# Designed miniproteins, single chains, continued (3), part 7

Each design is a single chain, and the fold is of that chain. pLDDT is the mean over its residues in the fold that is shown.

## One batch from the design tools (miniprotein)

Design m8212
Fold by ESMFold2-Fast:
Structure m8212 (fold): chain A 88 residues (1-88)
Amino acid sequence: SIEDVRQYMKKKVEEIRKEAEKLLKERDSLSPKEWTKKIVLWQMRAIGESADLYVLMRQANVPEEVIDELLEEFNKEVKKLFAELKKA
């Protein structure tokens, strides 16, 4: 259902957020090279989760406009977290 997809999205946003928070806590222990690598890997994981969410919504026969809205919401949250990582 659309409700199940929304709950899945919220869980994935929370996972991505927790990983970003963990990276921020580790910042002072990492070299600039290690920090850059970890941010890139975090971004790649977020892109992968966006793709998985799209596939899940297609398989669940979610209407196209709802797919677009949920992907926009997911990407907006990822952009906020990426902005916080860039400030570090």
Scores: mean pLDDT 87

Design m8213
Fold by ESMFold2-Fast:
Structure m8213 (fold): chain A 107 residues (1-107)
Amino acid sequence: SLVQDLEEEIEYYQEKLKEDPNDLLAKGALYYHKGELAKLKKKYDEAIKNYEKAIEEFKKLLKEDPNNLLAKNGLAESYKKLGDIAFLQKNYDEAIKNYEKALEIRK
């Protein structure tokens, strides 16, 4: 089940953060998967909030480690997901802006 898989990923990163509260990659991944779960439940405001938090954590990690591929991938995916929700809501300017940010990271 996609819901069960997402809940297991969320629990995994929550446990990881109990061991290392400063793991920025785990924080970004936690918020990203919470966003995915909220999106699946059509809780778009909650999904947006969680993807924005994921972006903040991945950006912090990239300031410390600019070549971290996992952080770049997480950041690009989070922007893509914000674009997807904006597109679904017919906020096309916001969708384009977020997709362009995702593409710039993947250059």
Scores: mean pLDDT 91

Design m8214
Fold by ESMFold2-Fast:
Structure m8214 (fold): chain A 58 residues (1-58)
Amino acid sequence: MSAAERRERAIEYAKELLREKGHVSEDMVQTLMETFGLSPAEALEVLQRAIKELVEEE
């Protein structure tokens, strides 16, 4: 799996978590780091991208 492919999967997963919870929580960053092997900075970027995409889809 390429880094780009892993990032896309992480963004989709983050979007699902955001839809389920309805808000951003600190445990979501930890979950993304553990599930996809992301750094804290990468996990935050994934969450920010997921939020932006969800806002654009609504």
Scores: mean pLDDT 77

Design m8215
Fold by ESMFold2-Fast:
Structure m8215 (fold): chain A 59 residues (1-59)
Amino acid sequence: SLEELFEEARKEIAQATSQAELDRIVARMRARLKELGLEDDPEAVQRFAELVNEARAKA
């Protein structure tokens, strides 16, 4: 599910120890959303923005 995908990405961000790992996680999630056709879905866009903010805060 969309929720499960974002939950896993958030866990990966929390465990990341470098900027390169954070960038990879964000890029992978962006690619996944595009592949699923959800890049313009309001819920997916909002959750992705939150994920990016968490990655930035971790960095």
Scores: mean pLDDT 81

Design m8216
Fold by ESMFold2-Fast:
Structure m8216 (fold): chain A 70 residues (1-70)
Amino acid sequence: GKELAEQFENALVRIAIEKGRPPTIEDIRRAIEPLLPQLSEEQQRQIEEALANAKNAAEAARAIGDILEK
């Protein structure tokens, strides 16, 4: 739902502030990891596919945000 998407976005913002740079794929993976137990098995699979297939970190973050908003 929207609340999980917002939590994910807030985690990415915190990482960007802490590191002084845009989030990497590794940062995105770390941001989503605590949320995985709250997601359906299908959403977890879609997130792994998004991380594997994304051209860059921004594309991965967008795809994951869309999956979480379901």
Scores: mean pLDDT 82

Design m8217
Fold by ESMFold2-Fast:
Structure m8217 (fold): chain A 78 residues (1-78)
Amino acid sequence: DIDKGKKYMDQGNYDKAKDLYKKQYDKNKKTYGISHPKTQDSMDNLGDVYKKMGNYDKSKDYYNKSGMIQIQQGVSKV
């Protein structure tokens, strides 16, 4: 349940949010496969929790797997 994960993140309980999102990812990957939208949502949620924890390498890995890259924050494209 992603709502519980977001509540844990809002409370600063990143370990609980991470554990919940990892369980969601593992279940969705096993049940639906890696390319299913539910599995991709779980990867995005894991990317978000690792980003909040300051683990940008893990965050980018999961965002890339979900088809989303969050690495453009310090450079202008002009």
Scores: mean pLDDT 71

Design m8218
Fold by ESMFold2-Fast:
Structure m8218 (fold): chain A 59 residues (1-59)
Amino acid sequence: GPVSSPEETAAGVRKLIEALGLEKMSAASARSAALGPMSGDEEAARYTVEVLQKEGLVE
């Protein structure tokens, strides 16, 4: 799907957390990881972080 999808971006960050062997990622690290797929869109990255925080994968 398109990289601008918050759901797809959240799934990508979730896979990154798993690949790095992390149980939980900091909000700053998750935002940085989301910025790449979102082409530097800070608002979309923040939204992705919020979704992951609700899932308990980001502080």
Scores: mean pLDDT 73

Design m8219
Fold by ESMFold2-Fast:
Order: sequence, then structure tokens, then C-alpha cells
Structure m8219 (fold): chain A 86 residues (1-86)
Amino acid sequence: KPVLPEPKEVPLGTPVTGYTDSKSAFTFDAAVTGLPEDTTESPISGGKLLKSKEPVPFNENRLKILLNWAELYDIPELVEALKKQL
């Protein structure tokens, strides 16, 4: 039952990037053995960015969080794309 929600901005990173860092750190530890499908709750805000397709302006901290997420899920193409934006 695929639904295409609009992953717009990073809600957790909207007010302060540090807030996302705190949540992402805890979620990263929990998601290291999880599957992206089981993490539909978007443990990491950057996870939904993959569906956007459009380039979104990110702060360095946001890119680092998303890059770490991509490495955790072993997505080399995403890691390379993020490094290009960094």
C-alpha cells in the first residue's frame, strides 16, 4: 500500500539542526540493524529526501546526518550524491 507523502523540509531540523542531531544519534543506534521499509516513521528526517528527487538546500550539519544515515544503510550512490552537495 505505497503512499507518496511530500517529504518537503526536514521537520526535526527546521528550528535547530542540533535538535535533529540529538534525535538522529539515538535513532541511528536503533536503526543500524533495521530495514528502510520498517523505518517508515522516518527515524532520520533525511530518509524521506530520497523520494523528493529535487535538490534541497541543506546546512552542513543536515548533510552530515543524512550522510551518516546513508552509510548505515549502505547506499553508496546516496553517499556520493551527498558528498557532492557538501
Scores: mean pLDDT 48

Design m8220
Fold by ESMFold2-Fast:
Structure m8220 (fold): chain A 71 residues (1-71)
Amino acid sequence: SEKAREFMAEAARAAAQAGDERGAAANLSAYKGVPEEAPGLAGYHARLAAEYADKGDLDKAGNAAAGSSAA
């Protein structure tokens, strides 16, 4: 579970750095977290938001930040 979350976060981060929002979303949807892992999913979305913001892609950063709030 913890390792699955880390794996999904890293795969999503790599996809986000490549500009592949669809790949990032697919990695998250494949992960079946339990309620205790919700903070980890929030961290994953927060990292995506930071990566997109660093690239200057504010639209994608905003969408990822919204996902962090929802997780």
Scores: mean pLDDT 56

Design m8221
Fold by ESMFold2-Fast:
Structure m8221 (fold): chain A 82 residues (1-82)
Amino acid sequence: SPKELAEEALKLAKEGKVEEALKLAQEGMNSLPDPLEASKKVGEVAGEILKEKGLKAEELSPAERLAIGSEALIKVAEELGL
């Protein structure tokens, strides 16, 4: 499921495995019913997560950005019942 792919991507991103995490996050995103609308929603949710944690995207490493993106994808998949 998109949620399971996003959860594994988050785990790999936290381990610094950027290339593997990115591949799973992309597969999760592409598994959503409307990938373009989902991409926009994931971006909005990622922004909210950054705000709640007091983080700035431009100050994060690639692995940290991917972790935030994967967490956002998990939330979007949950909202869609996927």
Scores: mean pLDDT 84

Design m8222
Fold by ESMFold2-Fast:
Structure m8222 (fold): chain A 66 residues (1-66)
Amino acid sequence: SMEKLAEEIAKGAVEGLVEMARSVAKIGDPSKEKEFTEETRKKMEEKLPELKEGILKHYEENKKLK
């Protein structure tokens, strides 16, 4: 289903951003790696429903143009 696909895409995006944040922290300030990574995950997880809805809306709007 598109709902399941949108959820998986949103989850993947969140995990990608969290891993990017981890890598940035490791290079910039390793002492802040855990804090920065956990803060980023929490913020992105809070946005997960909005990301999923945005993906679904974008798909439904473009479905009419194909």
Scores: mean pLDDT 79

Design m8223
Fold by ESMFold2-Fast:
Structure m8223 (fold): chain A 73 residues (1-73)
Amino acid sequence: SELSPAALAGLQALARAAGESFDRLVEKEGLSDDEALDRVSQTVAAHGGDLLAQVVAGEISPEEAAARLKAAI
């Protein structure tokens, strides 16, 4: 089973957004690694699937999905 190019691009953008948000929460907002991971993981669980589906459907860009995920975290 191979991911479509759109699905791969969406997953890569969301993964990057999650990682950047984790770094921000730890380095700039002073959260522990566990607190930052919990917040990012909960937000990804709540929004990641819907954002990925919108990228795959061509409704939003991977970059827009990444920006929306970051805004939700």
Scores: mean pLDDT 87

Design m8224
Fold by ESMFold2-Fast:
Structure m8224 (fold): chain A 73 residues (1-73)
Amino acid sequence: MTISEEELEYEIAEALIRMALAVARIEIENGGDVEEALAEARRIIDKILSTIEDEEKREELRREAEARLEELA
């Protein structure tokens, strides 16, 4: 089994997005402002997505991230 450079970039991006969402969730659970936490998570996620050169994979991760952000709202 070999991980391509493209697959590795995708896996790293996915992990970073999951971390951003986890941080937002922890902030909300600790009594933080929901709107501010979600806005910061979206900012970080957009920055991560901008590093992905594959448009199809970028849009797939964006769709997943938006769904997870909606669950936190």
Scores: mean pLDDT 79

Design m8225
Fold by ESMFold2-Fast:
Structure m8225 (fold): chain A 87 residues (1-87)
Amino acid sequence: KEKEEEEIKEKLRELIERAEPDFDEARARIDKVVAEREEELQKRGEEIESSGDLQRAADLTLELFREAGVSPEVLEAVEFMAEVAIK
């Protein structure tokens, strides 16, 4: 149990360290995708907020990062974070 938490923290730290150099570019790419899909994302965001569906929130986040074409390192870190958050 404690060992699992330590393993998760260690893996997350490694993934973040690998992705960190790409964060500025990833942010710029995500901002562009969000701006282009603003009306759709507002509607989907309201549905997620109303339902409290963490899985749907995670799915939307991953969809945005994939569409933005972020680096594989950033995508892997975000996928791992989403999996841990919705556990």
Scores: mean pLDDT 78

Design m8226
Fold by ESMFold2-Fast:
Structure m8226 (fold): chain A 93 residues (1-93)
Amino acid sequence: SVLELLEKEMDKLIEEEKNPKIKKILEEFKKKALEVAESLSPLEFAKELRELRLETVDKLEEAGVPKEEIEETMKKLQEVLSKVVEEIEKLLE
């Protein structure tokens, strides 16, 4: 459920992205997030998603993406992660 939601929401975000540099970085984020999700408990996964988000900002800056595009991308990514965290919290009933 959490893995399927993460993959679905990330695929949508990647498909809607027009900047090929951002698209590549989001694809790398998706790959790493899915690998982490398979190996960690739900709580540990939520914490690791936070670290991956910070790494993604650094990669976007290194790729020369404009600040306004980074902010827009990170806002959209945060919306995806908020949905994933909400599903994780439901599993902790």
Scores: mean pLDDT 80

Design m8227
Fold by ESMFold2-Fast:
Structure m8227 (fold): chain A 92 residues (1-92)
Amino acid sequence: SAVVAGLEAAVAHLEEARRAAEAGDLESAKRHVTEALDALKPAAVYHPEATRPAVEHLLAARRALEAGDTESAVRHLEEAIRTVRELREQER
């Protein structure tokens, strides 16, 4: 399933983004946020309401990374990870 594959890819990129943000690697964290947003596109089409909180947290994480606020970025990434993991469980 493109949705399941996208959700698994999104979780992987979100975990890498969180690690990068914790390490202060803002450029790597931003790249992984972009990859996670791209990976969520199939889920956003199929489950728009359920996917919206994850997208909103990813956009907030990107804004925080652009501002150099790694603490806020990590919090938003953790919420996005939680939401995407819940979506993945619903597809199993």
Scores: mean pLDDT 87

Design m8228
Fold by ESMFold2-Fast:
Structure m8228 (fold): chain A 87 residues (1-87)
Amino acid sequence: SKLEEEIKKVAKEILELGKKVAPEKKEEFEKLYEEFLKKVEEKDKIGALEVLREMMVIFGDNPNATEEEREKMKELASRLSELIEKM
């Protein structure tokens, strides 16, 4: 559906920002991204939100992020949460 395509697009933007800011955590972000996609495919709204939260915790613990990157991540996470609620 168009909703699932938009969810995947925003999740991919979160993944790319995470990998850019924390390259040492690339494998962890990629693993969580794949788990997220599986939850979306399964229509597991709660599971998708839980994986998103784990990604945000890993990003938040990273001292390398600028204030602009942290704000962008908050905007992406908020948008993704809204899209997941529409599932």
Scores: mean pLDDT 86

Design m8229
Fold by ESMFold2-Fast:
Structure m8229 (fold): chain A 74 residues (1-74)
Amino acid sequence: EEVQREGLHGVAHVIRAIGRLLEGDKEGAIKDFELAAQEYRKASEIARQLGDEETAEDFEKFAKWVEEKIKELK
């Protein structure tokens, strides 16, 4: 399912980003968070197109959270 796939990709990127932060790789973590935000934005738009506003709002919140983390790290 398209929404689930994009959401899972976002989660995978967040997990990688956190792992990189634990290793001191701030630059790599930022790149993974950027990819996560992109996937969550994509999932949100697809969910909205399918009429699932609740899921769309959740993914939009996840994307915003990741974008705030990127700002904190830069």
Scores: mean pLDDT 81

Design m8230
Fold by ESMFold2-Fast:
Structure m8230 (fold): chain A 59 residues (1-59)
Amino acid sequence: QTDEGIRALIARMEAGEPPLLAVILESEKHSDEVVNEILDLIDAGASTEEIMDYLRSLL
């Protein structure tokens, strides 16, 4: 897990990539804790902006 990796996820989502697709494509580059939290947020119906805010909180 790196700050650069988190920024790359945020940039993909800002470009319009769905959070689920971004996480699936980059799951091996992130900690299981971060991946699971994003998946839990998606399952709970969180918006892309709420997921990006969570990721920004890790920086």
Scores: mean pLDDT 77

Design m8231
Fold by ESMFold2-Fast:
Structure m8231 (fold): chain A 93 residues (1-93)
Amino acid sequence: SSLEESMRAVAEKMKEYIDKGTDEALLLMLLYTSSLLAETLVAVRQGNFELAEFGVKLLEEITNLANSNSSIPDSIKASLKSTVEQAKKVLEE
């Protein structure tokens, strides 16, 4: 679907920003995190829970990638973890 393709594109951009690792790139990555969370919420509102779970999985993959990179600030890792927990909570309600 168009929404799934958008979610994949956003996740790939987030991975690029983590790899780049500059303060500007990490700030842009956090802005893209908001976009991926919004698209996950759209999937929930459409009743497409399979696609919403896919959005959570993408957020978890990005968070794990950041956690494996020692150059990424702990504040960024904490923000990603918080976003994943928020997304999971929406799916469990």
Scores: mean pLDDT 86

Design m8232
Fold by ESMFold2-Fast:
Structure m8232 (fold): chain A 57 residues (1-57)
Amino acid sequence: MELSPEEIAERLYEMMVTLGLDVRDEALVRAAVETLLSDAPEEVRREVFRIVLELAA
């Protein structure tokens, strides 16, 4: 099943929290998105980044 940006963001958030990473650290979240979604379109990476930070708020 193709994941939506919202589903990708939720999975990334869960993974980062499980690993003990600070999901409120914008630089860390950005690095995770760029590393794990390096082959995704810029628009998708930007949307995932935004949603992860919203989930952390």
Scores: mean pLDDT 80

Design m8233
Fold by ESMFold2-Fast:
Structure m8233 (fold): chain A 94 residues (1-94)
Amino acid sequence: SELEEVMRKLLSTLSKEELLEVAKEILKRLEIEGADKKLIEEVKKLIENGVSKEDLLNFLLKLIKEGLTEIVQEILLRIADALSDEEAVKILLE
């Protein structure tokens, strides 16, 4: 999938500290939107155990499957914008 490839590319540019900040932002967004408690607990465990690129990618794909695509898109757009990756921004807006 072109989207999964873009997600892998963007996450691969992040440090361990930046991955943790992304996971914390996801947690905050899920809590604000009143998302399923299981999803909130899952991201809390990711934060506690140290966020890996693969764990975060798999969690973002799970959020898309659960219909929380807007949260994922907003986070990825922010990462792509910070990197000045115009092609990634274009793909994410589709």
Scores: mean pLDDT 81

Design m8234
Fold by ESMFold2-Fast:
Structure m8234 (fold): chain A 75 residues (1-75)
Amino acid sequence: MVDLESLSVDELLNLLKKLAQELHERFPDDEDLQKTVDDLLDGVERLVNNPQVPEEEKKRIAIGVIELVRQILER
């Protein structure tokens, strides 16, 4: 298990993209779930690209979304 706190914002975003892809592969018929995860990914990308948000807050929010997507994958 990788310590998410040790990852950069870009590494966290890349991890979230990989988890979103895994979710699409595991639940190909669950369009609502896929849309929810894609919307979360879009939100994190928008947040990461906002220069007014501190890097520490970007990391915390990205980690929270990663943990949420992991919970969905474990259903």
Scores: mean pLDDT 80

Design m8235
Fold by ESMFold2-Fast:
Structure m8235 (fold): chain A 92 residues (1-92)
Amino acid sequence: SMAAAEAARREEILRRAHEAVGRLEAELKKVLGDLSVEEAEEKLKEIVGEETYERIKEVEEQLSSSPLDDPRLPALLEELIELAEKVLEGLA
């Protein structure tokens, strides 16, 4: 059914976002874990560029302030995955 397909898509996006963020956190800890928060932010800006870094902050802020039933949530989660992949590529 369509309802089951939509629920499955939402669960898939949430799972992918969780996996992408977990992978990103592990790699950031390896590469930037010995740095202060300020030094880590500066280094991250160098790796991904200021535009991508600012977009990461915007998406995190929107996700933190969004209710679970926000119609924008799936799109924000997909963008979070894409941004996490960009950071991971820059760390490689």
Scores: mean pLDDT 78

Design m8236
Fold by ESMFold2-Fast:
Structure m8236 (fold): chain A 97 residues (1-97)
Amino acid sequence: SLIDKLVEKLKEVVELLEKGDIEGAVKKLREILDTFFALVPEEVREKFLNALRENPEKAFEILAEMLRYVAELLAELLGEDHPLVQTLRKIAEEVAA
């Protein structure tokens, strides 16, 4: 499913961050945003990607904030109960822990 593919790609981002591969994580995350979340404005996407590069020690916090932002945006369009919104909120909570 589309959600399963998104979850798999987000897990790849988490693995890259755990290895300290910030540039690899940024590249993969850009691909995810372009593929699944084109509705997120380019300036907002670049803000999160640049924050990751500049603050690698806060990488998981920044990723969680980005996922929460995307989930809130999608909840307004699709509703809070949508599986994609619920999945993004769950992943955001897991990576922030």
Scores: mean pLDDT 86

Design m8237
Fold by ESMFold2-Fast:
Structure m8237 (fold): chain A 82 residues (1-82)
Amino acid sequence: MEEKVEKVREKLTEKLKDLPNHEQAVDAIVAAVRYGLEKGLSKEEIIKLAQEELDYLAKRGVISPEDAQKAKEAAKEVIEEL
């Protein structure tokens, strides 16, 4: 599990490195992936959870709505490869 989660973090960091506060977006997605894998959630459920977390960060002003959209696209691509 840890190796799989770390690979997700690496891929997300590479895809999102040019975004301001990309570490917060990466951390949110990685937390969703870790939780989903521990609970036996489907890829589709993990993607939804990651997207909800990113929308919450945008709502709180931690990342911009535009950056949240880019992070949601990256999350979907990376999680589909799990």
Scores: mean pLDDT 84

Design m8238
Fold by ESMFold2-Fast:
Structure m8238 (fold): chain A 80 residues (1-80)
Amino acid sequence: ADEFFDRLLEALKNGNYTEFEKILEEMLKEGLITEKQKEGAILIYLGYNEEAEKKFYEALENKDLETANKIAEEVAEKHD
């Protein structure tokens, strides 16, 4: 789990969308996130919700997967 936070933050810092998506797909296959949480994280990356982006990055820095997943899911729900 810890390795995914470091990889996600590195991809975000480098603006590497392809790597960011790949990491999310790996997390989905490992059962760490849902399809909806993956969609929400992508929307956050694309700048859909600036307030959610700030909170999401803070959760990743704190290695708080539960909070990061909740934020991503809420963003995906608002998009629909």
Scores: mean pLDDT 81

Design m8239
Fold by ESMFold2-Fast:
Structure m8239 (fold): chain A 88 residues (1-88)
Amino acid sequence: DARKLLKEGTVVVRYTLEEDGRTFEATGYITAADLGVPPEKNIELALESARGAAAALREAGYDVEVEVEIDEEKKAMLITITARPRAA
């Protein structure tokens, strides 16, 4: 469960890729401390990275859904990126 990784100053990114009738899931996380930045900057950088990743996936022929959930008390963010092959 990606939400279990949602701790103070952390961005959690969940990727869901659907290919050839299969679903692939991956979860990563990055902390503000690991980057040496304030939590607010970690959130900003993660949002910029998510926009770039979504654009690249769309150019590669995927339909991409991006969901963002911000926990203001923890200064943390969950990003879910779901990519499916674009119908011809």
Scores: mean pLDDT 78

Design m8240
Fold by ESMFold2-Fast:
Structure m8240 (fold): chain A 62 residues (1-62)
Amino acid sequence: GHGARATAGAAVADGGASREAAERAEKLAQNGHPAEEIARVLEEGGLSREDALRAAEAMLSG
């Protein structure tokens, strides 16, 4: 529906990654995957390598 759906994960999606890629990256972080693996998923979702690594580190730190 219409309306701002600014929820958890929106920051990663706003950075250019798909919602699905952000969800997969979060699961990888919860399972103890390194930032490099998480960033790879985010890059596939449309993020740059730098933005993907930044997001991956944020997920691992949260």
Scores: mean pLDDT 71

Design m8241
Fold by ESMFold2-Fast:
Structure m8241 (fold): chain A 65 residues (1-65)
Amino acid sequence: DNTILKIETYSLLSALYERLGRHDEAEKAFLEAKKIALNSDLPTTVSVGLILSIIGEREDARLSS
């Protein structure tokens, strides 16, 4: 719960920073989300799924900016 919420928060921050053209901050937020997901006690399949979802959201934000 708390772990997923942290991942979601950093994911949203990364997408928001991409939309604002603040790519350095977006990358930092994404790396934090990725680090939390990969180092969590979540099943590997779930962690990979979350990371792919974050990448998709970030790409959508970047391409629409």
Scores: mean pLDDT 80

Design m8242
Fold by ESMFold2-Fast:
Structure m8242 (fold): chain A 79 residues (1-79)
Amino acid sequence: SNIQQAQQLLDQARQYFQQRRYQQSAQLAIQAANLAPDSGVGSRSLGVAAVAYSRMGQTERARQLGDRSQRVGQDLGYV
């Protein structure tokens, strides 16, 4: 399912983040969010992308993605 595929991409994004490969982490996290946009996986994926962009010094992109993550999570009752 799209949710299961998004979860796999999110797990890979988290692995890249732990390896400090922030660009790869952000790209996979955004792909996961796009695959499952109105889901907990999607919200968490946007959050991973936001912190990855923050680590790369891309503050505006990080802020926008973090806001989207919070909004999706709030709509789903996760925050």
Scores: mean pLDDT 87

Design m8243
Fold by ESMFold2-Fast:
Structure m8243 (fold): chain A 61 residues (1-61)
Amino acid sequence: SSQVEVLARHLASLPDEEAQRAAAVNALRSGQVSPEAVVEALRRAGASRETIEAALAEAAA
């Protein structure tokens, strides 16, 4: 599946980790991408563990 690759490239193009967090939350809430795929895309985009944890927590609220 190229979905992780496409999402990772998009996240890597964003200006900061706050924008990456917001985009990841939107992807998680859409239900179109698995949480595991969003986490992998964030890791490939260079997001910090803190940003990944924040995105997951916000999406679960």
Scores: mean pLDDT 85

Design m8244
Fold by ESMFold2-Fast:
Structure m8244 (fold): chain A 89 residues (1-89)
Amino acid sequence: TNAELIKEAAEAAKALNEAKKKAPEYSDIVDQLKELLEQLLKAASAGDVATARALAEQARELAKKLEPYTPEEAKRILEHIDEMVELAE
């Protein structure tokens, strides 16, 4: 288990929790993102870079949907997704 990868996943989860508190009407998008990030963490931890990249792309598209409502949290989620992919490589 990569400690830096786990830390990035935890920071992404924290940003998601903050987004859900600020925009509870978008909780479905937040919950979908949480599931994708859990899958991304598993793929990245296994060294499956191709799967990690595909999951990150899906997660980025969902995070962009939050951007108009929670721009700071969406930005942090995107930054942590990118770092998780970099750590998988």
Scores: mean pLDDT 85

Design m8245
Fold by ESMFold2-Fast:
Structure m8245 (fold): chain A 64 residues (1-64)
Amino acid sequence: GPLAEAIAALPASAARFVEAGLKQLELYGKLDSAEKAKDLVLQGRVEEALEVATQAIIDALRNK
């Protein structure tokens, strides 16, 4: 689908970080942040997507 194609177009390291970040967001129940990160990847805004994912994961860990 479009998300898989957008991720496949990234450098391998960026693709791996995006995939791992999205999986962690889903694991921690941060679905709104996962949707925002997916939308940013589809727009080619990968750096912002990784920032959203990273911050949401940190917040999830700190609030547990």
Scores: mean pLDDT 78

Design m8246
Fold by ESMFold2-Fast:
Structure m8246 (fold): chain A 94 residues (1-94)
Amino acid sequence: MELENEIELGVIEIAAAVLRTSALRSEHPEEAAEELLEGVERLIERALSIESEEARKKALEILLESLRRLYEETESEAIKEAAREAIERVEKAL
């Protein structure tokens, strides 16, 4: 991977982890669910802007893994539904 692609993948990984942590720690699950979906859409757009097809796919796979972990770890039904929707959006982008 070129350095630029490695930096972009690192940014996606950190941003995905932040989205997951924010959703898990939220005291307002319905608002957090909306913020999760908006954040995921922005990260999908960012991943799709990567010119390297291999790096683009890897970025989407990183995001997908973070969302699957969120789905398994969250106790909130609203966040589970948002994570499921987000997973479908990422899979469609792959």
Scores: mean pLDDT 85

Design m8247
Fold by ESMFold2-Fast:
Structure m8247 (fold): chain A 106 residues (1-106)
Amino acid sequence: EKEEFKLFLEAQVLIAEKKGEAKVVPNSDELFAKYITEKTGVKLSPEDAKFIRDLIDKGATPEEIKKALLERGYSEEDAEKIANLVKEFLDRRKKAEEYAQKLESS
């Protein structure tokens, strides 16, 4: 499966970060905002895109992100679309982290 190869590449990035070799990518918040907008069709302010990114980095669940978006005035439909995309992102990140751990333990 191509997915296994993708997880391998993501795992390599996580290993590099653990070793202190990875660098912060410029415009990561702008790229993330664009990704969410393109995938959901929901227009995000730069501040809201950064807010979602910060929540993800702090370990917020998709349900917590949905609730936070509702509190910020997003519609139920728009908040659900964003929360579902974040769930897919977090599930993928978790798989990459687990795969990196297996590579490190070998």
Scores: mean pLDDT 67

